Designed miniproteins, single chains, continued (3). Designs and how they scored, part 42

Each design is a single chain, and the fold is of that chain. pLDDT is the mean over its residues in the fold that is shown.

## One batch from the design tools (miniprotein)

Design m9433
Fold by ESMFold2-Fast:
Formats: sequence, structure tokens, C-alpha cells
Structure m9433 (fold): chain A 73 residues (1-73)
Amino acid sequence: MEKYLVTGDNPDRKVTVEDIKAAVESVGGRLLGAIVGENQVIARVELPPDRVEELKAKLQELGLTNVEIKPLK
């Protein structure tokens, strides 16, 4: 598993830390930590590299916009 930084906009304030954790775990990953603000999400996750695109899609389905997932060293 590899570490990634997830960022996204949360304009509807509907997406919670628990929603992000559930999405990450549903793709076989682990949530290392998250900050959910009024209009932005920043999360550190550990994922199989082949599941990054699936996680991005799930986060967009939850209502996050401008979702970026970047590898961390």
C-alpha cells in the first residue's frame, strides 16, 4: 500500500470524516487522518495504487469537487 494526500472542496458541507473513512475503507485502504473544514477536505490515506481512481470517483459521488489524490513519499 502507498500513502496519498487527498484534497477536495466540500461546498455543500455534506461530506464528513466518517464518509471519507467509509469511502477509503471500501476500496481496501486506510484513513491515516483527515481535516474536514466548512469548504475543504484534506486527508492522508493509505491505498493500493490501483484503487486511486476508484477512490476519486467515490469521493466525487459523495459531493466533493476538485478532488486531487497525490502520492506521498
Scores: mean pLDDT 81

Design m9434
Fold by ESMFold2-Fast:
Structure m9434 (fold): chain A 55 residues (1-55)
Amino acid sequence: SMEDIKEEILKNVEKYLETGDKSHLLNALKLLDTLSEEEQKEVAEAINKLTKERK
């Protein structure tokens, strides 16, 4: 489902933030490209929230 794709993107972003391994970032970007612009905006908001919560 689209929700599963969003979860996988967030999981890969989280792995990238933990490890610094760009392969996880690339995987997240590939999955993001499969989403609509509206869905990409929703995921971007979730990523921003996750990043702010780590500070």
Scores: mean pLDDT 79

Design m9435
Fold by ESMFold2-Fast:
Structure m9435 (fold): chain A 74 residues (1-74)
Amino acid sequence: SEKLKQDLETEKKDLQKAVKELTGEEIKAETAEELADKAIEAARKAYEEGKISVEQAIALELQAIGLKTLAALL
């Protein structure tokens, strides 16, 4: 369980970094689910604004879905 919690914190930080590097947005949330939802929203906004490609937007969304899946294992 501690390993899963540690892996979850790592995935949260990796997602925050990816969102910041691709969109310029710093996302923060109390839960992994909220962080993932904010990442999906940031990716959609960045794509709509022409800041990232559709492939980059899909990659961020898949990474966020992965975080939600990992959180569900806890």
Scores: mean pLDDT 87

Design m9436
Fold by ESMFold2-Fast:
Structure m9436 (fold): chain A 119 residues (1-119)
Amino acid sequence: NINEAFKDLLRGFREFAKENYQKAYNYFKKAIEIIEKNFPDFDENNVKIPELPIAKLLYYYSRYKITKEQKDLNEALKYSNIVKKIMKTDFFKTSYIYQIFPGIEDIIEKAIKEINSLK
């Protein structure tokens, strides 16, 4: 159910902002699984579904905060570059997630800044 994916995405953002990385990771994982099941032809650069690369960015970064594994940081860096481009598009600004929680932009920007300071 795609509506449950968006609810889990919002829960993930709130837990991430509180630095509850384990809870954030679990919510983003659930959201990603549902979105990928509903959009199996999704390309990582497909800006029409901005929720998916954003969820993957915060999923890998949350996982890195838990595991400290370089592989998770490298994946987070990959998605940070994709998400930086997406955030400049109208697809992000007209997205359901941004419309109901515009504060997500600050959460994403802070995460991207932190990821870039660690490389």
Scores: mean pLDDT 82

Design m9437
Fold by ESMFold2-Fast:
Structure m9437 (fold): chain A 82 residues (1-82)
Amino acid sequence: NDELRNLPREEQLKIIEELKKKAYENLEKYLAEFDRLVEEQAALDADTSLPEAEKERRLAELAERGAVLATQINLAEEYLNK
């Protein structure tokens, strides 16, 4: 806050850029994890060998994991936009 505002403008911009870079890297990690969950869900949806009840249970587990990741993605996006 006050420390950042007391720095030269070029130092302030450098710090902001580094913070945004780190937030972007974290967002990319969460998005990659989300993509893996989407692939698992698609593979499970295409699997005709599983009992319907087991398939529904596994899809529900993937949805729960997806909800957690969506929260993390939203927090990272909020940080980048504010």
Scores: mean pLDDT 77

Design m9438
Fold by ESMFold2-Fast:
Structure m9438 (fold): chain A 55 residues (1-55)
Amino acid sequence: SERIKELIKRYQENIDLLKDIIKRNGAEMTEREKELLNKSIKNNEEFIKALEEKL
């Protein structure tokens, strides 16, 4: 339970970092780069959802 909560926190921190990258660098990024980062955000959100089902 506690280890799963720690993992959820780490995935949430990753989402926050990825969103910050897009916010700060989005104007200089290609559409392909933005798509890859948004896909990474979605994958982290899916991992959080799967981990929450185990709590």
Scores: mean pLDDT 86

Design m9439
Fold by ESMFold2-Fast:
Structure m9439 (fold): chain A 75 residues (1-75)
Amino acid sequence: SSSVSQKGQGQAQGLLDALEQGADPKQLASGAVVLAKQFEEQGDLEGAEKFREVSKLLKEGKIDKAKEKLKEMSS
């Protein structure tokens, strides 16, 4: 069950859209780390963990897996 907040869903969709438009995965990975920290500070530990997973996948060049995680988070 995705208990990702509505804001987390929106941010996940934003990252997915950027990735589909050919944005640099390394820049998006940095953005995902910033989002993870913001969600952690807001008490959304599950959202923070999901964005950290996305960042790791993007850093590793696993773009398709990153897209799958973002789709799960935006649903």
Scores: mean pLDDT 82

Design m9440
Fold by ESMFold2-Fast:
Structure m9440 (fold): chain A 70 residues (1-70)
Amino acid sequence: SAAGEKAAAGAKEAAERGDATAAASSAHQMNLVGDAKGAEEAAKWAEEAARREGDEGSAQTARLSNQKAK
């Protein structure tokens, strides 16, 4: 969906900036509006952002967001 694509693009941008929290927030918002696929994709980028920065706490938060999106 267009909303899912926008969420995924926003999460990717946040991941490239190292902002896993912003990416996870996008995933949560998409999940609340019923766009589970978009939320899952956004959460994936949040997890990748956390891994890049070596922040295990942020990686854990991203993983939980992924589970909520499904």
Scores: mean pLDDT 65

Design m9441
Fold by ESMFold2-Fast:
Structure m9441 (fold): chain A 62 residues (1-62)
Amino acid sequence: TPEEAYRRALAEALRELNSLPPEEQDKFVADWDAALARRGDPEAAARSFQALVEKIREFKKK
């Protein structure tokens, strides 16, 4: 369901974010807050958290 996709994407984003030191986490707080603001639309929120996961993973490669 869209709710399950949202919860999964949120959990993945939390894991990726928590794997960073606090100083680096600050770089993604605005993206996290924007994704949370979309939680009234679970599909849109899921896509936003998935994009955040990809952004964090790309950052880690550098």
Scores: mean pLDDT 83

Design m9442
Fold by ESMFold2-Fast:
Structure m9442 (fold): chain A 92 residues (1-92)
Amino acid sequence: SPLERGRELLEKLKELYENFTPENIDEIKKVFDELSRLWREHPEAVDRLLEEHPEEVKKIFEFLSEYFKKNGDEERAKFAEVLARRAEAILA
């Protein structure tokens, strides 16, 4: 299920975020790219994930957006910013 896969990806991303090191960035990018693909193919599943955990999603994706931007990864930074803003809208 796209929703179940999304939950697995978000849980893994949260774990990587909570234990962030430069050494795990390649794994973060891999999980991030899978979540980005899931959003393109099944946007409804990702929107549901944001509704389930909006505060955590906002925090994680704001951090990752800033990190990716600082490291010249503009495409991943933009995706992270979009999801952070969507989560912020749910919290408003």
Scores: mean pLDDT 84

Design m9443
Fold by ESMFold2-Fast:
Structure m9443 (fold): chain A 65 residues (1-65)
Amino acid sequence: MENKDFEKLVKEAEERIKKNPNDAKAYETLAGIYLRYAQSDEELEKGRELLKKANEIKKKNPNAP
């Protein structure tokens, strides 16, 4: 995947988070991007942390989109 496409997907997910910081789905999407396109352990760890954040939001706000 081109770095440009990766950055675009990341930006789209970040914009969704900016509009709704409690959007667990947006964090799941961002985590999926990092986990799918990770080329290093550091990138995989970033994806895992984003997934943990999504789970925290879901527990705190179970009806958040």
Scores: mean pLDDT 76

Design m9444
Fold by ESMFold2-Fast:
Structure m9444 (fold): chain A 94 residues (1-94)
Amino acid sequence: SAEERARAEGERRREALKEMVRRAAALARAGASAAEIAALVREIALRVLSEEEAERLAAAFEAAVAADPDFPLKLAAELEEQEKKLRELLEKLA
């Protein structure tokens, strides 16, 4: 159905963006430059976003990392916390 396709596409986008955040954080921990992190963001974003959206996201990430080198680490920590809360909720509902 159209709903099933839309949900599958949304899930693929969500998982790709989560991978992007985690890998950006790993590069930041390794001391990668803002440009190197932005290049990774663009590569992963292009799997699920348009070229224009991916370029915009990569540019925003580069600017954010240039202003705060810990930005990817902070974003990854927030993602991990939200995923822990979701897992706990799903375990209680199962």
Scores: mean pLDDT 84

Design m9445
Fold by ESMFold2-Fast:
Structure m9445 (fold): chain A 91 residues (1-91)
Amino acid sequence: SPEEQRLQAEFDELEARLVKLANEATALHKKYGIEALPLDVEAALAMIQIAVDRLAIKRAPPSQRGELIRESVERARKLVDELEARLKAFK
C-alpha cells in the first residue's frame, strides 16, 4: 500500500540516521575509553533492535506487515532521539 511504502521509507531513513549516530558513539568510545563505553553499548543494542524489527517485517504475513512497520518506525524514532540526546549530553 502507499502507506506501507511511506512507512518503510521512513524506517529506512531512521535506520540510516541511527547508523550515523552509532558511528559517532563508536568514535567517542575509541577517543575517551570507558567513559564513552555506555554510549557505544547503547548504540550497538539499538542497531540489534533495528535488525530484529527488519527481520520481523520481512517474515510477517501481509495482513500484519503494516502494523509491524508502524511499531518499528515509532521504536526507531525513540532510539534515534534517545541516542542523539545522550551523545549531545556527553559532548
Scores: mean pLDDT 89

Design m9446
Fold by ESMFold2-Fast:
Structure m9446 (fold): chain A 88 residues (1-88)
Amino acid sequence: SGESFARAAENSAQKAIEAAKEGNGPLATRYGDMAFAAGVGAADSGDIPGARKAYEHAERFAQAAKEAGLTDAYENVKKSAEVARKAA
């Protein structure tokens, strides 16, 4: 199950990054939250490496949101990233 969570986190984080670059804060936040939820799921299934990868994807999304000037999305992703970090 960890494999599925890691892949879900990667796919959702990539979509979040693209939404952030397009200036779509709500969509970026939604996909970002999905990526972090997948990271928590990986940790719950004992896939610590998958949870760590989800956290790394969360940090990449946070940077993209910050560069795009999406302040609300950046603030929301920091909260979700902390949850993913604690799960890893």
Scores: mean pLDDT 71

Design m9447
Fold by ESMFold2-Fast:
Structure m9447 (fold): chain A 66 residues (1-66)
Amino acid sequence: MAAPADGVYGPEEAAAVIAQLTSQPEARFVVRSPWLDEPLEVTGLQAAVAVAEGRAHGEPVEIRRA
């Protein structure tokens, strides 16, 4: 599958979501999390970094295709 399904992912799901995001480095995603002041509209590689930071904070991350 080309992208993760739109949804909210816990820290335990981060590795799978990161793998899907990094397989599509140029695709655009919206990332939201309680530790972010504002939603990020970023590339797949940048979204993967944001998911990794969410995991480090122990917070869920919402991913949507932009």
Scores: mean pLDDT 75

Design m9448
Fold by ESMFold2-Fast:
Structure m9448 (fold): chain A 101 residues (1-101)
Amino acid sequence: MSVKELIDQFVQALKNGDVDTAFKLSDQLSQKMSTLSRDQQIQYGQYLQQQILQASQNPQQTRDIIQSMGTQETVARLLQDNSMADTIRRNLLTRLSENMR
């Protein structure tokens, strides 16, 4: 499966309210992204952001949620609190999904 196909399936899972599938796909996407060049990571990151914002009913609120909760997840992972990081990600995906319905 290509990175683009993973992104498309991830966004579709969010639109469907399937947070468990979205979480699994987000983990697979993170793993694949880590194997790519920096330029490819930037390009696919921009594509992912564009797809999420286009599917959102409130793009500005979605940007604010990603910025705030994404930062909190990153800090939790840096502190090696993977349980907290996973909880934050699930809450982020839930809020993104709600903004797509």
Scores: mean pLDDT 84

Design m9449
Fold by ESMFold2-Fast:
Structure m9449 (fold): chain A 64 residues (1-64)
Amino acid sequence: SRVDSLIQNVERTLRDMIRRGESLEDIEEVAEAMLRILSKRYSEEDVQRIREVVEKLLEDYRRS
Protein backbone atom coordinates (compact mmCIF):
# COMPACT_ATOMS: atom_id res chain seq x y z
CA SER A 1 0.00 0.00 0.00
CA ARG A 2 1.02 3.67 -0.22
CA VAL A 3 1.36 3.88 3.57
CA ASP A 4 3.56 0.77 3.64
CA SER A 5 5.79 2.37 0.96
CA LEU A 6 6.01 5.56 3.03
CA ILE A 7 6.92 3.54 6.14
CA GLN A 8 9.66 1.74 4.18
CA ASN A 9 11.07 5.04 2.86
CA VAL A 10 11.08 6.72 6.31
CA GLU A 11 12.56 3.62 7.98
CA ARG A 12 15.28 3.34 5.29
CA THR A 13 16.24 7.01 5.71
CA LEU A 14 16.50 6.77 9.50
CA ARG A 15 18.36 3.42 9.41
CA ASP A 16 20.85 4.91 6.93
CA MET A 17 21.49 7.76 9.40
CA ILE A 18 22.02 5.21 12.20
CA ARG A 19 24.49 3.24 10.04
CA ARG A 20 26.43 6.47 9.34
CA GLY A 21 26.71 7.15 13.07
CA GLU A 22 24.58 10.31 13.07
CA SER A 23 23.59 11.53 16.55
CA LEU A 24 20.28 10.49 18.10
CA GLU A 25 19.36 14.20 18.28
CA ASP A 26 19.88 14.66 14.52
CA ILE A 27 17.95 11.47 13.72
CA GLU A 28 15.03 12.60 15.93
CA GLU A 29 15.01 16.03 14.20
CA VAL A 30 14.91 14.42 10.73
CA ALA A 31 12.13 12.03 11.84
CA GLU A 32 10.02 14.94 13.17
CA ALA A 33 10.60 16.94 9.96
CA MET A 34 9.49 13.97 7.81
CA LEU A 35 6.36 13.41 9.92
CA ARG A 36 5.50 17.15 9.73
CA ILE A 37 5.73 17.08 5.91
CA LEU A 38 3.64 13.88 5.72
CA SER A 39 0.95 15.39 7.99
CA LYS A 40 0.27 18.01 5.26
CA ARG A 41 -0.54 15.34 2.61
CA TYR A 42 -1.86 12.26 4.45
CA SER A 43 -4.60 11.42 6.94
CA GLU A 44 -4.01 11.58 10.70
CA GLU A 45 -4.49 7.77 10.83
CA ASP A 46 -1.79 7.12 8.19
CA VAL A 47 0.65 9.58 9.81
CA GLN A 48 0.04 7.95 13.21
CA ARG A 49 0.93 4.52 11.76
CA ILE A 50 4.21 5.96 10.41
CA ARG A 51 4.88 7.69 13.76
CA GLU A 52 4.47 4.38 15.62
CA VAL A 53 7.12 2.74 13.40
CA VAL A 54 9.45 5.74 13.85
CA GLU A 55 9.05 5.73 17.65
CA LYS A 56 9.78 1.99 17.87
CA LEU A 57 12.91 2.40 15.72
CA LEU A 58 14.15 5.33 17.83
CA GLU A 59 13.44 3.41 21.06
CA ASP A 60 15.43 0.40 19.79
CA TYR A 61 18.33 2.75 18.87
CA ARG A 62 18.24 4.45 22.31
CA ARG A 63 18.59 1.02 23.98
CA SER A 64 21.61 0.07 21.83
Scores: mean pLDDT 85

Design m9450
Fold by ESMFold2-Fast:
Structure m9450 (fold): chain A 98 residues (1-98)
Amino acid sequence: MLPEEITDEMLKEIKEWLENAIATLKELEERLAAARAAGDEEEVARIEALLKRAEEQLEATLKLLAEIFRKHGLEELAEALENKDYEKAIELLDKLLE
């Protein structure tokens, strides 16, 4: 169910969640690169599975957020999330909060 109103508190939570999600993906990508360099095939397989799960969860959440933002007239933010343009999405969230 989509919320009736988007609050500043919700925007702050969404921005923090998005920043944390991006940081987690970067950490997993760095760990994957290190495991590959070390020739640790078991760790590579484990991290690849974690990345796939994290990417699937991120994509599902981004789709839901884009629908919420579009419903409330925040089309540019919705498009940034759908296009996975995280830098633009964070900039637009900052603009809404400031």
Scores: mean pLDDT 83

Design m9451
Fold by ESMFold2-Fast:
Structure m9451 (fold): chain A 83 residues (1-83)
Amino acid sequence: MEESLKKLAEKMGEEVKPALETILKYQRGEVSDEEYEEAVKKLFDYIEKNKDKYGPELSKYSPEELTKMFLDRLAKLEAERAA
């Protein structure tokens, strides 16, 4: 599961990099709530359209579930970087 999420993350970094950067900046208090909501929406839309392409493990989850998993992982990575 983590490996499939990592592959999705790598493709999202390529195709929706600005949205991922905005989410990371939000964790640092550098962007508005409105910019964060727009970034999360772009992330959700990408996952909804592409989740079935990244393996059967990801197809078992809703786009909402995958978006939450992804946001939680980004928050954890940012916390580890700041520590």
Scores: mean pLDDT 73

Design m9452
Fold by ESMFold2-Fast:
Structure m9452 (fold): chain A 87 residues (1-87)
Amino acid sequence: DELKKIAEEAVRRVREALRAIGMPDELIQQVVDTFSFYAKQAIINKDNPEKAAENFRYGADAAARLSTPQARPALDEVAREAVEKIK
């Protein structure tokens, strides 16, 4: 399933971005779990591209609110790329 691959890649990229800024592993897992919840909601809504895209955006925003300001640009970029691939 293409959307599942997009979601798995997005989750991986969130984890990598948080590691790159030196975030502690315990906090990385909490932020990744939050993003992953919305990524799973995107997969559930695979037959509705608008709802799938909305869930990636919600996930990035929620993850950014739990992380540091340095992470926000990377998290927003991951969501943007995932949304573009849904088309």
Scores: mean pLDDT 84

Design m9453
Fold by ESMFold2-Fast:
Structure m9453 (fold): chain A 90 residues (1-90)
Amino acid sequence: TENQLQTLRDQINEKKREAEKSAKDVEAARKQYEAILNDEKRTGKKSPIGDQAKKKLEEKSKKLDEYVDEMNQTQTQLMLHEQKAKAAAA
């Protein structure tokens, strides 16, 4: 039904916003971790926060992957429902 299609579109839009926010969090964590690695490479000294920065990046990356997977699954459902609706209208 049109209501089901609209619900799927709304879910995709919400998951897209979550994925975009999560992507920015990952980018910020990645830049911080890369800066730490670059400092370690330049100075030859181990950073005391390097492991924490790596863990944060891994956690943020995992969450982003989950949002992207959920968005892709919902997008596939929307496409299937749109195809069925078009077939029924023909």
Scores: mean pLDDT 83

Design m9454
Fold by ESMFold2-Fast:
Structure m9454 (fold): chain A 110 residues (1-110)
Amino acid sequence: MDRRQQSIDHFSQGVTAFDNGDFDQAISHFQSGIDSDPDSPWTPTMFTGIGMSYRRQGDFDQAIQSSQQSIDVDPNHGSSYRVMGDVFRDQGDTDRAQRFRQISDDLFAS
């Protein structure tokens, strides 16, 4: 089976589930996409999607962990720093929220 195509199909299903507010299904599809082809250029984006989904469920520890996994794969993935900033803001940690937001803004400006 084409592992890259399976990863892309799961990524698309994860995005659809997220847009429909089905965050459990979004997480499941993004995880399956990563597992199918960990070397995919979409892997950082899928980890970000998992982080965004956990944030929407209020599972901030899992949102931070998934966003960190995205950064570990691609340190320049600005969306993951934005998710971390949003989570720290949701927790009332304004100093960490501002730092991660600034990193995200700098990466998107470059």
Scores: mean pLDDT 86

Design m9455
Fold by ESMFold2-Fast:
Structure m9455 (fold): chain A 63 residues (1-63)
Amino acid sequence: MLKFSKEVAEKIVKEVRKAFPDLPYSDEEILKLAALVASEKGIEITEENLEKVIEATKEFIAK
């Protein structure tokens, strides 16, 4: 995915799976969901905004 650096992508997947270990999504699906949620909330996917992207993705899944 051109939108993520490898390090950012790995951190998003790792943190989301820590919160939801039984999540029935692949790593690629988690990243796609994170990208959609970030876009919806107007959050740019950068290392600086990584925490906001992770938090927004967790809130979406928990809902």
Scores: mean pLDDT 77

Design m9456
Fold by ESMFold2-Fast:
Structure m9456 (fold): chain A 62 residues (1-62)
Amino acid sequence: PRKIAYVAGATEELRQLGVELALAAGADEAIGMPLSRAEEGRERLAAARAAGDDATGVVVPE
């Protein structure tokens, strides 16, 4: 299974930081998204886990 991180942050800088941390922690793929779209990210996270991927969500606070 792929290790996928979905990173939600209010700014580009916070998303970039979260993506870098996820990749450093061993994620195979990290996807940044605006905090306003975090609900869509949570739905994608749930679907990926249901499909058998090792997916995790990260929210980077302001």
Scores: mean pLDDT 75

Design m9457
Fold by ESMFold2-Fast:
Structure m9457 (fold): chain A 66 residues (1-66)
Amino acid sequence: SHMEEIKKKKEEEFKKQVERINSLVKAGDREGLIALYKELKGETPPEDASIRELAKEIVEALIKKY
């Protein structure tokens, strides 16, 4: 059904986004994490936010969205 297709697509998209976040964290890509934070939360993160804090908030936002 259409609902089953949406659910599977959301699960796969979620997994891909988590992998992307892990890659950005491993690379130390603060700018990439800030961009993803803005995309998911619609707001600018604190200037002093660590890479770990950014990743944590992005993952929490993804869980709430999916």
Scores: mean pLDDT 79

Design m9458
Fold by ESMFold2-Fast:
Structure m9458 (fold): chain A 95 residues (1-95)
Amino acid sequence: SEEMREKLNNTLFDSPLVSDEARRAILLFPPEELLKLLEESLKNKETVLNFLLRLPKVGETVANEILKALGIKDPNAVLDEEIAEKIKDAFGLTK
């Protein structure tokens, strides 16, 4: 949890392509809403990129920076349980 959260925070903070507004919108997104969106995207077998583009203030540039933080090299990677757990960990949704 902490390690993935630090990777996400560092990637977003170190990237000149991510605005402060986008960074705050991502990190402060309501956990319950994020979980619902994640579960819907997982059920529909959406790409990780398409899931990230559903988040507020996240465009393709910011979505690709998040993919890098999660260690996802394929921009067309389909959202699965393992990637969903990484996303939950990175956003601090795991217990």
Scores: mean pLDDT 76

Design m9459
Fold by ESMFold2-Fast:
Structure m9459 (fold): chain A 62 residues (1-62)
Amino acid sequence: SARRAENRAAAASGAAEAELELDGKAHPALVSGDGRITIFGAEAPEALRAAAAEAGLTLSSV
């Protein structure tokens, strides 16, 4: 989708706002160019953190 393409470009060039779906609900997120993802308003479950680490991404929540 166009949004995914924008998120990929933003991740390569710096930080950008994004949406992450957890348990069927959309949460605001920030994607950094260094492969770091910050989720707002939701705690990342262990399984999601493990999957992100496997993909080479760092996932945090605030």
Scores: mean pLDDT 65

Design m9460
Fold by ESMFold2-Fast:
Structure m9460 (fold): chain A 116 residues (1-116)
Amino acid sequence: SSTLVDELANLFAETGKLSKEEAERLALDLTLSDEKVRRAALKELIEKIGGINTLKIFLELAEKFPKVKLVYELAADILELIGHNELAKKIRELVKQGKYEEALKLLKEYLEELEK
């Protein structure tokens, strides 16, 4: 959706690590149906702003769009890219079952633990 793209672009630009044009391009790429394009965009984000900072952005998106499956799938992709495969699998399983609130809670608990 256009609203999701706009929120993504804004959150990426707010990091100060991306140009406005890069933020808009990456936001668009992440909403496309092409999994390879989405994966490449996530890798670029992680390289430029960091894995934990990228996860924090997707947590904020999940709070704003709590029933948009794509947000959780992208969060799980980020978790896999930073080496947390078991947590990524649990998030995907919860989302497949429509348990978005449980997936959001698990993602919040993980990020809180990392900030200690």
Scores: mean pLDDT 86

Design m9461
Fold by ESMFold2-Fast:
Structure m9461 (fold): chain A 94 residues (1-94)
Amino acid sequence: SMIDEIKEETLARIRAVLERAGVPEEVRERVLAVVDSVFDRYAAGELSEEEALQELARRLLELQEEHPGISDATVKAVLAFFMEGMARIKEALA
């Protein structure tokens, strides 16, 4: 499905950013699980674009509190790729 392809591509881009930033594998999988969960809720119509972005930002900030090695630049990059992914899903659903 087009939505699944967009999600997989977005998760792959986020994984690459986290790997380049030196985020440990266990923490990377936690970030990716959060992104995956929020994407699914957005694609299902459970969250608006704004609600999905707010939820992801909140959960990423919680992970950053637990793992201070996750830089602000890394958080911003994850949010940026997530926003691109949501825009592509929105276009695919139109």
Scores: mean pLDDT 88

Design m9462
Fold by ESMFold2-Fast:
Structure m9462 (fold): chain A 81 residues (1-81)
Amino acid sequence: PKTPVVELPKLELSPEEEAAIRARVAAILAAQPPGEVRPPTPEEVEVLQRYLQLNYDESSPEKYMASALLSLAELEEERNR
């Protein structure tokens, strides 16, 4: 049984643009207060989405945290409707 897997297309960016996205994601994660996670802003959500699309096949703690923050943003968006 084969299930169709939806793969996110990889963004073809320059090494500088890729490094800039990674740096912005690292800054977002570093801005989280210890012991408490705040929902990301809409600007941070866009950066996190681009990071996941660019680094879809990379398994890293940052990718896991980025995915978790996006889930938190979706919950906060529903709550703030």
Scores: mean pLDDT 67

Design m9463
Fold by ESMFold2-Fast:
Structure m9463 (fold): chain A 79 residues (1-79)
Amino acid sequence: MDGVEFDRRVIEKLVEEGKKALEEGNYEEAKKIADRLEELSKALFESAGMEPDPEVARELRELGEEAKKASKEIKEKVK
């Protein structure tokens, strides 16, 4: 599916940027990245629920879980 690879790359980039922001002490930027990851997670779960292809739906759910986990980990470090 055309969107899945794009979403995966966006999540990977946001995770890297979030970790860098935390390492630099830029907690405002880290929080914004975590919020965006949370929004992407919700959108991915919604898309998975509407996806007729079970394999694509599974990939969307896995990406959603990755984004959700990354968002939570960043937020726990920001306060």
Scores: mean pLDDT 82

Design m9464
Fold by ESMFold2-Fast:
Structure m9464 (fold): chain A 81 residues (1-81)
Amino acid sequence: SITESLRKSLPEMLEWWERRVGRGRAEELVRDIIESIANMQIAIAKLEYRDDPVKRAQLIAQIQADLDALLAELDRLVAER
């Protein structure tokens, strides 16, 4: 899944950006990337299930739950440094 791939890549993404822009800016950039991906997934769900409000709502709820989990993992990684 996109969420699983992002979670596995989070430490490497943070380290890559930290070397280039510093820790504070790297956290902000990675957070923005995660949120942008979630927003794109929500937009796609709205288009794909425009005529199925139940399935649309279920998918959006799952995307939001995945976003919350990824942001919590980012916060955990940042707090450990």
Scores: mean pLDDT 86

Design m9465
Fold by ESMFold2-Fast:
Structure m9465 (fold): chain A 124 residues (1-124)
Amino acid sequence: SNSDLAGSALKELRDLGASEEVLRRLEEEFRSLGIEPDLSAPVGLHRSYLLSQEIPKELLIEAVKRTAELLELPEEVLEELLEIVREGGGWVKVATAIEELLGERGPLAAAVFDAELLIELLKR
């Protein structure tokens, strides 16, 4: 269910030490779509869902921009991620680039990107 997908994404963010502000903003975005996150959902369920989807370039661009805004990423990082999408990079390539560019903060930033991308898909 959408509640399980949202819960899976938020649970991963909590486990990675996301701030209360980041969690609250993402929870508010899910709730604005009428989705109540179920935190009892299996870990990684949202990533399995993303892997099963054909994700349009415009949704990847929006998710990257929202991730950069939420985490206050440097403009140089944002531009590199947008270039990857414009060159035909999908979800996995963008998530990998986030981890590579942000080092120790990479896993958390990639998990935020997964949540924002899920939100963009569920808006449709």
Scores: mean pLDDT 88

Design m9466
Fold by ESMFold2-Fast:
Structure m9466 (fold): chain A 95 residues (1-95)
Amino acid sequence: FGEEIYEKLKKVNEDAKKAIDEAVAGTPEQRKKLIDEYKKKLYETLKEIIKGAGRSMSDEQAEKYAKELADKIGKEMTENADKRVAEAQRARQAA
């Protein structure tokens, strides 16, 4: 792995954490919008990384793989945000 790829992935991970924190504070509609926007950004970043890696892969294969990864990460982010919202709601009821 090149350092440039690592730095891009690190920033993507930090941006994801920020987006989840913002999503937890928002309405269900705001949460969905934030996660969808992040998924689009993630797809473009992953597509660039995969194409730039010099792999014996067609552009179509790279785009498909990037989409599958972005969809998987987006699903995990949605599940994480929903869990954090439930935890925050329980904490508010306890306080």
Scores: mean pLDDT 72

Design m9467
Fold by ESMFold2-Fast:
Structure m9467 (fold): chain A 89 residues (1-89)
Amino acid sequence: MEELAREAARAYMAGDEERALELDARVVERLREFAARVPDAEAKLALGRAQLAAADALIEHSTDPELVEQARAAKAKIEAEIAKIEAEM
């Protein structure tokens, strides 16, 4: 996710809106996959925090309201998963 988020940020800085939106859509896909698949609790907490940072960046910088809504939904799901893991510890 770090490399993908960094590439999206570069696209926004360069004014390449189409490229930035494409990368943002891929970030949303990765956020959804993370929410479903990370099996290890400690790795999930670490990756979850990184995914939340990526979702926040997308919400703040994306010009596509549909991607922003999808990122907010994914963020809420990841936050719920992190809270469940922390509550079970």
Scores: mean pLDDT 70

